# Ledger of designs, part 63: designed miniproteins, single chains, continued (5)

Each design is a single chain, and the fold is of that chain. pLDDT is the mean over its residues in the fold that is shown.

## One batch from the design tools (miniprotein)

Design m18312
Fold by ESMFold2-Fast:
Formats: sequence, structure tokens, C-alpha cells
Structure m18312 (fold): chain A 95 residues (1-95)
Amino acid sequence: MDAEKGIELGRRGEELGRQGRAREGGRLAALGGSYASEAAKKGDAEGAIEAGREALRGGLLAVRSSRNSEEASLGTGGAISGIGAIFDGELAKKK
């Protein structure tokens, strides 16, 4: 559940970033990363890693399409959230 939402939000963030909608893209990427970390906490390690990767991609695209420092900060937050979720997922894979 949480991983699927994280993937959807991350992918929507990527699409918005490609369209130059950096503010919305960065916010969705950060939210996607949050859902990815929740998936890891619930034992869905693979889902957390996949959703975290989508959040990272969305955040980076938001940074690249940003027009000001506020938009770039939102995209950076999304990318960091995605990286954190990937690490949470990798830790959840350990026995």
C-alpha cells in the first residue's frame, strides 16, 4: 500500500518536473519518499527501495526545472527523502 503510493507520487513528481512544474514536482517527490520510508517500517524493503528511487528521480528533476531557490529547495528535499527511503529499505532487508 505505502510503497505503491510512494511510487505513484514519485512518478507524478517526475512528470511535473519534466513539465517545468518544479514546486509541485518537488512536493510530490518528498511525499513519495515519506510513503517509501513508511513501507520500509512495515517490512516492505523492496517496495521502499523502488518508491525511494522514484522519489529521488522526481526530486532531481524538480531541482533541474527549478526557477528559483525555493523550488530548488523543495526538489532537494524530495531527493533527500528518496535517498533516505532507499537506505531505510536496505536496512529492512538485513536479517
Scores: mean pLDDT 84

Design m18313
Fold by ESMFold2-Fast:
Structure m18313 (fold): chain A 57 residues (1-57)
Amino acid sequence: MEEEILKEIEEAAKKASNTDEAVQRVADIVRQYADQLSQEERNRLALKGARLAIEIK
């Protein structure tokens, strides 16, 4: 589960043309799965997503 969600986050970040767009797409994905994840899992995915977004210009 976490690995599949992370792949969706990676794809969304790669599609984005800039950091702002990447951040928004990642946040939407994390929000989509919020009720299916533990607080620790949500925090880990959010941090990984933020790092990927920062990597984009």
Scores: mean pLDDT 73

Design m18314
Fold by ESMFold2-Fast:
Structure m18314 (fold): chain A 71 residues (1-71)
Amino acid sequence: KLIEELRKKLKELGVPEEAIDTAIEAVRYAKTDPVKASVLSTAAMLIAAIEGSPEVARGLLKLVDEAIEKI
């Protein structure tokens, strides 16, 4: 449910597939390995900024943070 909604929102925002997959992994690790989750969310943001735009990268971070807070 949460992961499916996050993937859909990221895709609608125009986030590249590599960044979407990395962002989903960040959310999955958030409770078990917060440090790894932070590294993964940063990597997803950088991919989105380079392959998309800074605006898309900011949107990705917001959606990832919202998803992690719901866990």
Scores: mean pLDDT 82

Design m18315
Fold by ESMFold2-Fast:
Structure m18315 (fold): chain A 59 residues (1-59)
Amino acid sequence: SSSAQKEQQKLTLIKQSKELMESLDDETALKVIQQMAGLVAQGDVDGAVQLAKEALKKA
């Protein structure tokens, strides 16, 4: 597997975390970020990215 693809996913998650903190209230943003971290810990990076996108769409 490509290390470049993993770095791109990390950058995406960092950007999404920042967007959540800027677009949502602090409590809601932190809850979403915590759920994203749980998905990443399970190896589900795509699910974490999707969760962030859904949260931002509902903001």
Scores: mean pLDDT 80

Design m18316
Fold by ESMFold2-Fast:
Structure m18316 (fold): chain A 63 residues (1-63)
Amino acid sequence: SVFDKLKEYLSKLTPEQQKKFLKEFMKRVSEILDEARKRGLTQEEIEALLEKAFDEVYEKVKK
C-alpha cells in the first residue's frame, strides 16, 4: 500500500522533485521512528503517521 502510493507519487514528480521528496520523507521517517520509540507507539499508529507524512511531503514538493 505505502510502496504503491510511493510509486504513484514519484511517477507524477520530476526527477528534481523526486530527490526532494525522498530527502524530506527520509527525514520525516527518522523523526516518526524516534518518537515511536520514545512514546511506545503501535504499528498501526506508526503507519498512520507515515501515511500522513507521505501526503504532506508530496503536497510540499509537487508545487
Scores: mean pLDDT 80

Design m18317
Fold by ESMFold2-Fast:
Structure m18317 (fold): chain A 85 residues (1-85)
Amino acid sequence: MMSKEQLREEGDNLEKFGKRLEEAGDFRRAGAAYENAGKLYKAAGDYKKAAELYRRAARAYRKAGDDERARELEEKARELEELAK
């Protein structure tokens, strides 16, 4: 199994990839990259960072016209924020 360190490193790489996609106007793929980065941080136990990434994914999906996916991720981010308290 991947270590928490490896999970965070892969998450950082996906966040950087998401930022490049967002700068290129590819909001749907940016949303997916941020969502996958959030999943990796969640698996690493970093719920605060995972929530931030899910909120970033939600914004990207809204820009892509995917309001349903955005709402799901906003709800998941809220749940993670409660776990981080």
Scores: mean pLDDT 88

Design m18318
Fold by ESMFold2-Fast:
Structure m18318 (fold): chain A 73 residues (1-73)
Amino acid sequence: GPLSREEAEEAARRAAEGDLEGAAEIISKATGLSRATALAIAHGGYLLREEPLEKQAEMVYRGATDAVNRGAA
């Protein structure tokens, strides 16, 4: 996918800490997705903040991959 495991984990960590803008910046820079789309993905990670970080990272990775595959801006 367009996001590496390490990038997905770092974005997930920031989202879990409430740093949605920091998470979105990582996603946007790695994937080329707009800040709005990246923020939506980061917010998805934040909703799983009580789950293990590996599950949060999987959701961020899946969200980014799906958005890129759909040609999202």
Scores: mean pLDDT 84

Design m18319
Fold by ESMFold2-Fast:
Formats: structure tokens, C-alpha cells, sequence
Structure m18319 (fold): chain A 65 residues (1-65)
């Protein structure tokens, strides 16, 4: 899966209020070695989600690995 495809899936999950799925996708990104900052930037370009929400979920994903 490309970083763009992953960002699109995260954006969709956040828009639908499926934070558990967004968290899971972020964990997959970390395990795959993707840059979390780049993913967050792509997600904020794809959707109107709050950048702080993405940052908080990213921290939670790291802590829950």
C-alpha cells in the first residue's frame, strides 16, 4: 500500500468517526516504516480534519504498539 492510499484510508476513517480504524491504520504505517509527519500532512490536505486530532492519534498509535 502506498503512503497516499494509507493517508486516504485514514482520512476516510476520521471523517466517518471511526477512530479505532484510524488508529489501526496509523499503527500499520509505523510498522511499515512510514513517516508519521508526512502521513499527517497528506491527511490534512485530503480532508478538513483537525491536525491536532491526527497528532494525538499518532502518539496513541506509538504508545499502543
Amino acid sequence: MSIKELAEQIARALEEGRYDEALKLLQEAIKAGYDMKEIAELVTELTDVDPELIDRLGVQAVLSL
Scores: mean pLDDT 78

Design m18320
Fold by ESMFold2-Fast:
Structure m18320 (fold): chain A 80 residues (1-80)
Amino acid sequence: SYSEQIDALRAELERLNLPEDSPETRELLIQILDAEIALLKEQNADQGLIDIYETARSLLEQGASLAEVEARLRALADEL
């Protein structure tokens, strides 16, 4: 389910144990998400899953916290 994919993404970001509010950390997380999105597209993954990752990337680029990202992704998953 999309909820399980969001849980997996959150766990992966937390596993990196990087300072969330650092601009350098945020840029690194965005680069990781860009690579994962490219891989999902290459694997012809479900569009809803791609949308979740692209939304997370966009929110991080806008300076959102991980908590805000999770809340927005769960709202998106409820609409998919």
Scores: mean pLDDT 74

Design m18321
Fold by ESMFold2-Fast:
Parts: structure tokens; C-alpha cells; sequence
Structure m18321 (fold): chain A 64 residues (1-64)
């Protein structure tokens, strides 16, 4: 049986992993000089940021 506390801890773990991926992509984006490759990295970064916001909303809803 998964309690709200256990689900919250799993969400926090996922959020931390996604933050790590975002930081890695931001470092790659800073070093990239090709405009086309920058657009691809920016697109991937936007998708990860959307996923992060989704997980944060799930986390907020657990405390209703």
C-alpha cells in the first residue's frame, strides 16, 4: 500500500533526477555555438521543464 508520504518521496526523487538532466543540458547549451544544435537543446530543455512542472503539480495535489 503506497501512502501519500511514500508517493511524495518518489516524486521528490523524480524531480531531483529531472533537475540534474536540466542542469546538464544547460551546460551543454552554454558550450554549443551552432544555432541549429542550440535550438534542439532548447527544445529538449523545454520538454524537461514541462515534465518538472507536471511533477510539482502532482506533489502539490498530494497535500490538499
Amino acid sequence: MTSAKEKLLRLIGEILRIIGEILDLEEQLKKEKDPEKKKELEKELEELKKRLKELMEEMRNLEL
Scores: mean pLDDT 80

Design m18322
Fold by ESMFold2-Fast:
Structure m18322 (fold): chain A 80 residues (1-80)
Amino acid sequence: ASVEAAISLNNLGNVYQSQGKLDEAEKMYQSALIGKQLELGAEHPDVATSLNNLGNVYQSQGKLDEAEKMYKRALAIKQK
């Protein structure tokens, strides 16, 4: 998958989240995360963005433990 495809999946996830389609948003953000990790590596800032977006959707779904894991991973990347 290209980085451009991952960015488009992330943007589609943002649209679905705004529409309240949380399960669809989750799928788009998961696909974007996987694509970015494969192309850029797990520690890249763009991966942190996908982790944060996935955390936001998990929090909206009430999946607080999953949201915490995503936010902690994003924080670790941003702090080096």
Scores: mean pLDDT 84

Design m18323
Fold by ESMFold2-Fast:
Structure m18323 (fold): chain A 66 residues (1-66)
Amino acid sequence: MAKVIATGLNASGATAAALLGIGSGGEVEVISGEETKVIATGLDEKGALAVKQAAESSGGKAEVEI
């Protein structure tokens, strides 16, 4: 199971990352503050890659733990 931590997200990027995490059967936590952070856990490798690509496409950063 993989985990993705995405940071530096705008609202659209956070929404896309969260929806892809949930759609991949994962568990998602969204932390709102001065910068939005999304943590997705329980992903397979394809789900983790999709969340990472969504975050990076939105100008954010993503760390993947497999």
Scores: mean pLDDT 80

Design m18324
Fold by ESMFold2-Fast:
Structure m18324 (fold): chain A 72 residues (1-72)
Amino acid sequence: AMDTVIAELERDARDLGVDDALALLDRARATPDPAAARRLIAEAEALVTRKMLTEAVDAALEKQRKRKEELE
């Protein structure tokens, strides 16, 4: 189950270019302590989610700015 979550986050992190998240996930895989691994996965997930939200917001704001220019 943990391996599935790591694999999904690695894919998302690579697609978004979140190298810090990839480093955290690599450490999670190497960590024998399940509690430490879960903390690293949670941190990586937060970074990936933050990047996704930032890009989505930036894209939406750009579309809104362009529409406003057309109305002026």
Scores: mean pLDDT 81

Design m18325
Fold by ESMFold2-Fast:
Structure m18325 (fold): chain A 86 residues (1-86)
Amino acid sequence: SLVDILNKMGLERLAAIFARSVGEQLYEQGKYKEAGDLFDESGDSYLLSGKNEEAAKMYRLSSEAYEKAGDLEKAKEARKKAEELE
């Protein structure tokens, strides 16, 4: 993905912002599973850039998106990732 390419180039913060933006658009379209995946990727990218507070926020959004998608296991995983950063 573009997010993975940006991370490999050392542009983790830009990768995080891109993933967050696309995730928000997918969430507005009701594509909750895909939004959850991108919020999770955004969180990982923020974490790699040392932005723990932003990472936690993205993991919370990922959890909420997965809950709306009915993917309770991924929602629980994302919530745990957020809690570990708080």
Scores: mean pLDDT 88

Design m18326
Fold by ESMFold2-Fast:
Parts: C-alpha cells; structure tokens; sequence
Structure m18326 (fold): chain A 72 residues (1-72)
C-alpha cells in the first residue's frame, strides 16, 4: 500500500465527482482501494465506487474525501 498515491487518487476522485464525472470518480476510488494502508480506507473507496456507479456524485465525493483522510 502507498498512502501518498491513495491521497492523490482521492483528491482526483473528489474533483471528478464534484464536476459530475461519476466514471472518473469511480476509477479514482478503485485506485484508493488498491493503495489503501487501512481496511477503513479500502471500505470507504468501495462504497464511494458504488455511489459513483449509481450516479450519486455527492456521496462519491464525500467518500473520496473520507478515503483520503484515512489513507494520509
């Protein structure tokens, strides 16, 4: 796991979700899961990816921010 890569992916995912790019947000949340240093960060990324897949960009954004904070 790489916390810096996870934090970078979380920031990119949050920006994509805020812009309404749910596919981009989902991709970045999957990267957070791969690079997560904690089970909690991985779980936040999983739930964020599910929210992004449903088109819930606001929920995806919140979970990406949570993943970033847990991975830092």
Amino acid sequence: SNAEDAARSAAAGAAAAKAGDTAGAQTMLHEIRKNSVTEEAAEAARKGAEAAAKGDSAQAYELAVQGRNLAS
Scores: mean pLDDT 70

Design m18327
Fold by ESMFold2-Fast:
Structure m18327 (fold): chain A 56 residues (1-56)
Amino acid sequence: MKEKIRKLVSQTVGRALRGDVKGLEELAEKLRELGDEEGAEQARELARLVREHPFP
């Protein structure tokens, strides 16, 4: 569980910092397929935040 959360945070934060909304949404979809609904929700929330507050 810790490894899954750490990896999710690392990947999700990285994509958010790059402004990769599509990548975050794809990550959320993959996490849901793997049964990690909490991780999927976190990735989707970050995708929305990045979309609302674009870095570029």
Scores: mean pLDDT 69

Design m18328
Fold by ESMFold2-Fast:
Structure m18328 (fold): chain A 64 residues (1-64)
Amino acid sequence: GLKDQLLATIGEILRLIGEIFDIEQKLKTATGEEKKRLEKELEKLKEQLAILKDQMNAISAQLD
């Protein structure tokens, strides 16, 4: 049901936050092409996080 989908989406958000944190730690020492690659991956993960937050809000609105 919608409540189960909401909980699943929250779980995915928490996983992405962890992945973002790991990439940000790697960026502290990365240089050159590795830094560019990690910056692109970070941008992708942040975009995915925004999509999941929008999905969470849409599901939450249906649970009114």
Scores: mean pLDDT 86

Design m18329
Fold by ESMFold2-Fast:
Structure m18329 (fold): chain A 56 residues (1-56)
Amino acid sequence: MEKAIEEIMKLLGLSKEQAEYLLKLIGELSKEELMEKLGLSEKLVDKLIEIYKKYK
């Protein structure tokens, strides 16, 4: 998961703590809930889910 945190930090310009929290949300919430709660595009949410699955 460390590399997933680094990729998310780089992609969104987040701190390590923020990226760790976001990674938890990606594991707990659906794609639709992530889009609504975070205000992110479908393309960006798909990229976040891809990163999560790759380094799970």
Scores: mean pLDDT 80

Design m18330
Fold by ESMFold2-Fast:
Structure m18330 (fold): chain A 58 residues (1-58)
Amino acid sequence: MEVILGRAGAELILKNRPDIPEEVVRSLLGKRVPAAELGRLLGLSVEDAVSVGELGSS
């Protein structure tokens, strides 16, 4: 499953993974990202990663 990373999702990645450069997070904005990759980036379950992706679209 893929989600489109929105601004809210990007901010959550930066908050939970400050070790990830902002440029990397910005490069993901507006792109379709596999939910499993979002989970890996956030240290969350796939279900929570999907929820984060949805926050950027609504």
Scores: mean pLDDT 69

Design m18331
Fold by ESMFold2-Fast:
Structure m18331 (fold): chain A 56 residues (1-56)
Amino acid sequence: ADAVAAGAAAAGAAARALGRDAPPEQRSKTIEELAGKVPGAGERGARLGGQLARAS
């Protein structure tokens, strides 16, 4: 739960930093990278965050 929430928050921050008007392809890459590196999430959290980012 917390790992997924952290991943989603990181992905959201990345999307904002990149600009919501930025190309979806670039946003997806940044979201996946940031979700994978979410603090305290580990591998499982990274995967869940990445899946959540894609679903969003």
Scores: mean pLDDT 60

Design m18332
Fold by ESMFold2-Fast:
Structure m18332 (fold): chain A 70 residues (1-70)
Amino acid sequence: SLVERIGQHELERLRAEIEEALRRGDEETVRRLAESQGIDTTGLSPEELARRALEAAEEKVRRAIEEARK
């Protein structure tokens, strides 16, 4: 479905942005991306922020696909 394609593209884009930011040591970009996914960034390392942001994004895509099937 269109929702599945959009969700997959957005997830791949987020993953690429996070990987690039981590490679550059750009902790501020990783933090911003995690905040965009609703993650509380206080006290978390960039690696932990990246992991939680991707998990949250995957859950959002899964829920959007389920909602689109109603």
Scores: mean pLDDT 79

Design m18333
Fold by ESMFold2-Fast:
Structure m18333 (fold): chain A 66 residues (1-66)
Amino acid sequence: DEELLKQALELASKAVEAAKAGDLETARKYIEEAEKVAKSIDPKSFEYIMAKHAVEEARKALEEAE
């Protein structure tokens, strides 16, 4: 679902921004929400792969900000 992908990408982007700003708590919350949205997408779809990749990139940004 394109709508779910867009939501997951938006949440992951906000997580990266929060991590870069040093707001690690907000970054973790956005990553958690993005992951929940991504899990609602068909796991065999291209949209799921894109959403999962964005969430993983956001997690790496959070780890780098620590």
Scores: mean pLDDT 81

Design m18334
Fold by ESMFold2-Fast:
Structure m18334 (fold): chain A 56 residues (1-56)
Amino acid sequence: SLEEVRAALEEMRKATPEQRYELLVRLHDRIRQMTPEERAEASRLLDEAVREWLAA
């Protein structure tokens, strides 16, 4: 669900760079199993989070 995606992104924000990559791969696999609408929103949330992490 999108709630699970938001929770996962919050955990990834607190993780080390190495842990973050592993969590990102698993999150990406989870998103792949979602409906098109959920996938679009999840991808937007993920893109926004990654942009924040890379800008830090």
Scores: mean pLDDT 76

Design m18335
Fold by ESMFold2-Fast:
Formats: structure tokens, C-alpha cells, sequence
Structure m18335 (fold): chain A 57 residues (1-57)
């Protein structure tokens, strides 16, 4: 159980990092901002799901 919780939290952390990276890319690349913002939103949802699963373990 603890190992699975750690993996879910690790996956959530990586998704949060990917979201922040895409948010940064959106600011630096206005011409593709929509694509990067969409990617960031998807990563944020993934992080939320993994965190909730870890907390229910």
C-alpha cells in the first residue's frame, strides 16, 4: 500500500512539473499559447486524480 501511494504521489509531482513547464512555454511562445495551456490543463487534471487516489489509499 505505501509503495503504491508513493508511486501515485511521484506521478502527481511529475504531472505538476509538466503543467508548470507547459505554462512557462505558453508565456514564452504566444503563437502556440493555446496548445501549451491545453497541455498544462491536462497535466493538472492528471496530478489531481493521482493525488486523490493516493489519499484514498
Amino acid sequence: AEERRRKLLEDARRSEEAARENERLARENPEKSYQYEAAAAIHRVAAEINRRLAEEL
Scores: mean pLDDT 85

Design m18336
Fold by ESMFold2-Fast:
Structure m18336 (fold): chain A 76 residues (1-76)
Amino acid sequence: SNRQRGIQGAATAGIMEVNGDYGGAGSARGGALGLGLSPEEVERIRDEAARRYKELLAQGLTPLEATLKVLEEAEK
């Protein structure tokens, strides 16, 4: 659905910011807004994804493993 794609985009923006890809993060955030998520929902999901991604990296997961886990959790 458009809402699920928007949630995935907002979560992806958070992950990209942690990796220093601010351009990619901006595009993903813009995509989430374009799919009808409010700015407040985008910011909340982005912040949660960024926090969780950092947590998983600190636990020793690779960037790929941490990304897949964050996106899976965001879809729930």
Scores: mean pLDDT 86

Design m18337
Fold by ESMFold2-Fast:
Structure m18337 (fold): chain A 61 residues (1-61)
Amino acid sequence: TLRDALQTGGFAASQTAMNGGSDEEAQQAGQQAFQEASGLPADVEVQRLPTGAHVRVRPAA
């Protein structure tokens, strides 16, 4: 489902960012995971906060 794809993409991006990956690497990981799960392109935004990384995933238009 789309919800499962969003969760998968967000998880992949968050894991990459938390493991010391760059913002670009985290965005790519999230986009790839979302596309593999949904077949749709994705926009992934990564924000680094003192308490961790905040990730937003949405389907690209």
Scores: mean pLDDT 77

Design m18338
Fold by ESMFold2-Fast:
Structure m18338 (fold): chain A 109 residues (1-109)
Amino acid sequence: SNEEIQEAVTLLSNMTDISEETLKKFALYLQSKGITDKFKILAEFFRIAYNLNNPEDISQLEQIASTSKSSEEFFDNIQTLILEKGIVPRSVEEVEKRILQAIPEKYKV
């Protein structure tokens, strides 16, 4: 829903320091793909930000999105996943670059 999309944008902006303008463009793109659930938007952000593209990683992200009852639980589960995989945290600039690269040009205007 539009409310869940706005909640996802606000949460990501607060957690990542990426601009709401960039995150709104990202959310609009995901909405065009039928992704409108708050936790699914959050999961897709981390999938793209950290290149979590293998089937096992996608399944773990889908499980976290479907089972999380709160934003706190979601972020705790994502942090655990990142730590267990030995993923090095990326800078805000690198994460924003990856998110922008994933958005088709028509959604960047």
Scores: mean pLDDT 83

Design m18339
Fold by ESMFold2-Fast:
Structure m18339 (fold): chain A 92 residues (1-92)
Amino acid sequence: SELEERRKIAEETLKKVDEILDQKLDAGEMTPLAAEEIRKLVRDTLEKLLEAGVPVEDMKKAGEKIIEIVNDTSKSISQIREELEKIVAEVL
């Protein structure tokens, strides 16, 4: 069940990220290409965490940080990438 809980957290995190990106696209705050790149970075990050088998609690914390990073309108794609890499480094 712990693997199922981790997968559920990843799915819920990605869903919330998609909702944020869709809102930014609708508001004209982001391009479709930028949204696609961020979505891919988030998905790749979540896949790395799932493959590493991090504890459920660490997966929840990572998900919350990912959502906060993506919701920050001041960050460039390169800054988002760097912050996501830091999350992976913190839990490995």
Scores: mean pLDDT 85

Design m18340
Fold by ESMFold2-Fast:
Structure m18340 (fold): chain A 84 residues (1-84)
Amino acid sequence: MKPSPKVLEAEILLALGQIALWLGMPELAAKLAEEAIKLYEEAGVKNPAAYVTLGKAYEALGDLEKAKEYYEKALELGAPEELI
């Protein structure tokens, strides 16, 4: 399969968001994961890992309501519960 430029950009942004979470930068991680999700949606691709990353970022920010919403969306898209 030929990956679209938007999917490649989204994958890079998601990887950077995961690194930002590991570095204790949840606000940056949330922004990067949100941009990745936008690019995945524009490309017609569903990636549950991006929603898991967003949920973890909002949990670290103390926004438990948003964290729950993104975790539930990740589960709906097939993310394993162990990633949450």
Scores: mean pLDDT 81

Design m18341
Fold by ESMFold2-Fast:
Structure m18341 (fold): chain A 62 residues (1-62)
Amino acid sequence: DRALRAARAIREGLERGLPPEMIIGGVSATYGLSREALRAGLETLRAGGSLEEAARVIAEVE
């Protein structure tokens, strides 16, 4: 599932303290998902959502 892999990559970037736009740009380039979908997933994770929740949101927005 590309969305779940993308959600994991976003969480890893956040844990490393990378800027949100750098995370979104890198993950978008890697998985071919829209930046809008990835931004929604990133905000879900920042709000304390699970990886599965973030992946669902990414898939829904894409």
Scores: mean pLDDT 85

Design m18342
Fold by ESMFold2-Fast:
Structure m18342 (fold): chain A 55 residues (1-55)
Amino acid sequence: MTLEEIIERAREIVRRHRDDPGLVARELTKLFKEYDPSREETVRISQAIQDALDG
């Protein structure tokens, strides 16, 4: 899975499960565990998550 795919998956998790914050947290934690992103990758993923949460 590429960084771009991880970012899109993170955005999809947030957007699809906005009404279930527990599921969002669980799925995002699983994604980070499976991918084990670098510091730079983590910043990009976090920015994408924040953007999805903000609208």
Scores: mean pLDDT 78

Design m18343
Fold by ESMFold2-Fast:
Structure m18343 (fold): chain A 61 residues (1-61)
Amino acid sequence: MVEATDEINALIGELFEWMRANPDWSLEEWLEKAKELAKRRNASPEVTELMLEALRAVHEG
């Protein structure tokens, strides 16, 4: 288990809230939003990639 920082927790939380509030968004729109949030939070490339993988998994399910 990786210990998440406040920034990582905020990033993940905001992304999930955006997804719930905007269910009509395409995968591409969610991926762009995730990249934007990651950039704003100065998230590491590894954290950003994990988030993008999670979005793809949710969309494919």
Scores: mean pLDDT 70

Design m18344
Fold by ESMFold2-Fast:
Structure m18344 (fold): chain A 57 residues (1-57)
Amino acid sequence: MTSKFNDAGGTLFQIGKYDLAQNAYKKALELNPNDADAWNGLGASLAAQGKYDEALD
């Protein structure tokens, strides 16, 4: 892929390292803000960690 961070985020998510996946997707978005896969991966990583509930609270 054009972004190694997006690829790393996907790999980290697959092995259950959601914190690291979240950080990798954030870095991918800094380089490619129009990357829908990176936005989707960031959202999925946050949901897997329950951080949406923390932000809402």
Scores: mean pLDDT 73

Design m18345
Fold by ESMFold2-Fast:
Structure m18345 (fold): chain A 55 residues (1-55)
Amino acid sequence: GLGREAVRLAQEGRYEEAVELVLKLPNRVVQLVTIRELEEVGGEEAAARAREKLA
């Protein structure tokens, strides 16, 4: 799904595209879960950008 694709993009250093996919997720809980997965794979910058846009 979109969450898994966002994680893959972040692992490739494609942080802007990863953030865009997180924002397209239909549910706040799913968005927050995906942000946590980004942090776990070392995508801390993408996770921080997504959190900022959701605030």
Scores: mean pLDDT 78

Design m18346
Fold by ESMFold2-Fast:
Structure m18346 (fold): chain A 90 residues (1-90)
Amino acid sequence: GAELAKKLLEEALKLLKEAVESKDPEEAIKLIKEAAKLVVEATKYLTEEHKPLLEEILKAANEAAKDKNFEVAVEATMVAMLVSVALLSL
């Protein structure tokens, strides 16, 4: 399971970075929601070895949460909260 969690988290990080760079709020929301789904799936297989990757995802989600579009900021904040809870459980 650990290798699957790593793959899911790496894809989630990639999507969040794409969302931060996106100038289209609709695209950013879609990317953030997909990243959230991947993080939720990964929570079944998380171990302490995933902590550095989760910290990078939290950083990317917090960056996305700075967006001036309220809906983008809310969706990104929800991912940041999810990742924070996952980190506290490790």
Scores: mean pLDDT 89

Design m18348
Fold by ESMFold2-Fast:
Structure m18348 (fold): chain A 56 residues (1-56)
Amino acid sequence: SMEEKHQRALESARQLIENGASRAELLAARAELVKMGLDKEPEGREILEEIDRLLA
C-alpha cells in the first residue's frame, strides 16, 4: 500500500542518517521523500530538516 511504501521510505531515510550515509545517498533520499509528498507531513519534514542540516 501507499502507507507501507511511505513508512518504508521514512525508515530507510532514518537508517541513512543514523549510519552516516554519503552526500549522494542523502540527496537521493531527500528527493524520494519530496516526490512522495512526505515533506507535507510533520514526520517527513523533520527527517528532511535533519538531512538538510547534514548537507549544510
Scores: mean pLDDT 85

Design m18349
Fold by ESMFold2-Fast:
Structure m18349 (fold): chain A 78 residues (1-78)
Amino acid sequence: SAEELLEQAERALEQGDYETALRLAMQAMMLALSELPSEKIPYGIGRILRIIGLELDGASDEEVAKAAIEEAKELLSL
């Protein structure tokens, strides 16, 4: 589930494995997006685009991974 992927992402972040944390958080967001009602899909896409924007702006791997986990938590609450 998206919640299980998010839990794994948080564990990877605690271990300093930012690449795995980001990958798992992105997978959690994609899975959550697939389960959203159609009217909420633009909000979900906006959250994913925020993470891409941070990466393009040269944010650190840790900063991007932390942001992805927070956006995944927000998306799961929609």
Scores: mean pLDDT 82

Design m18350
Fold by ESMFold2-Fast:
Structure m18350 (fold): chain A 106 residues (1-106)
Amino acid sequence: SNVVAALVKLAETIVAGGGGFDVEDAGIVTEPDGTTTLLDPAGNVAARVPGGGLPELFARIAELLAEAGHEELAELARELAEMFENGPTAEELLELARRILEAAAR
């Protein structure tokens, strides 16, 4: 699934940044119409949501992962959405990113 590849790239970017990250390096793009798009490592669209907001984007990623049968990754993407609703610390984000990479390697 290209959504799994996109989430792995995002998690790798967060780990490399020590819990901080640049949204563009993570493959997140805000389009001129206000659409927020997540790209996979090949530059293909993995997820889109109308309007800005990382919580809505990560909630959509969780839905797509669940539909694809990636239940553990879907739960972690939901946790990521909830973290961004409340403003995550770098430590919390780093720990969740490591959990995503571990789950994706199973």
Scores: mean pLDDT 85

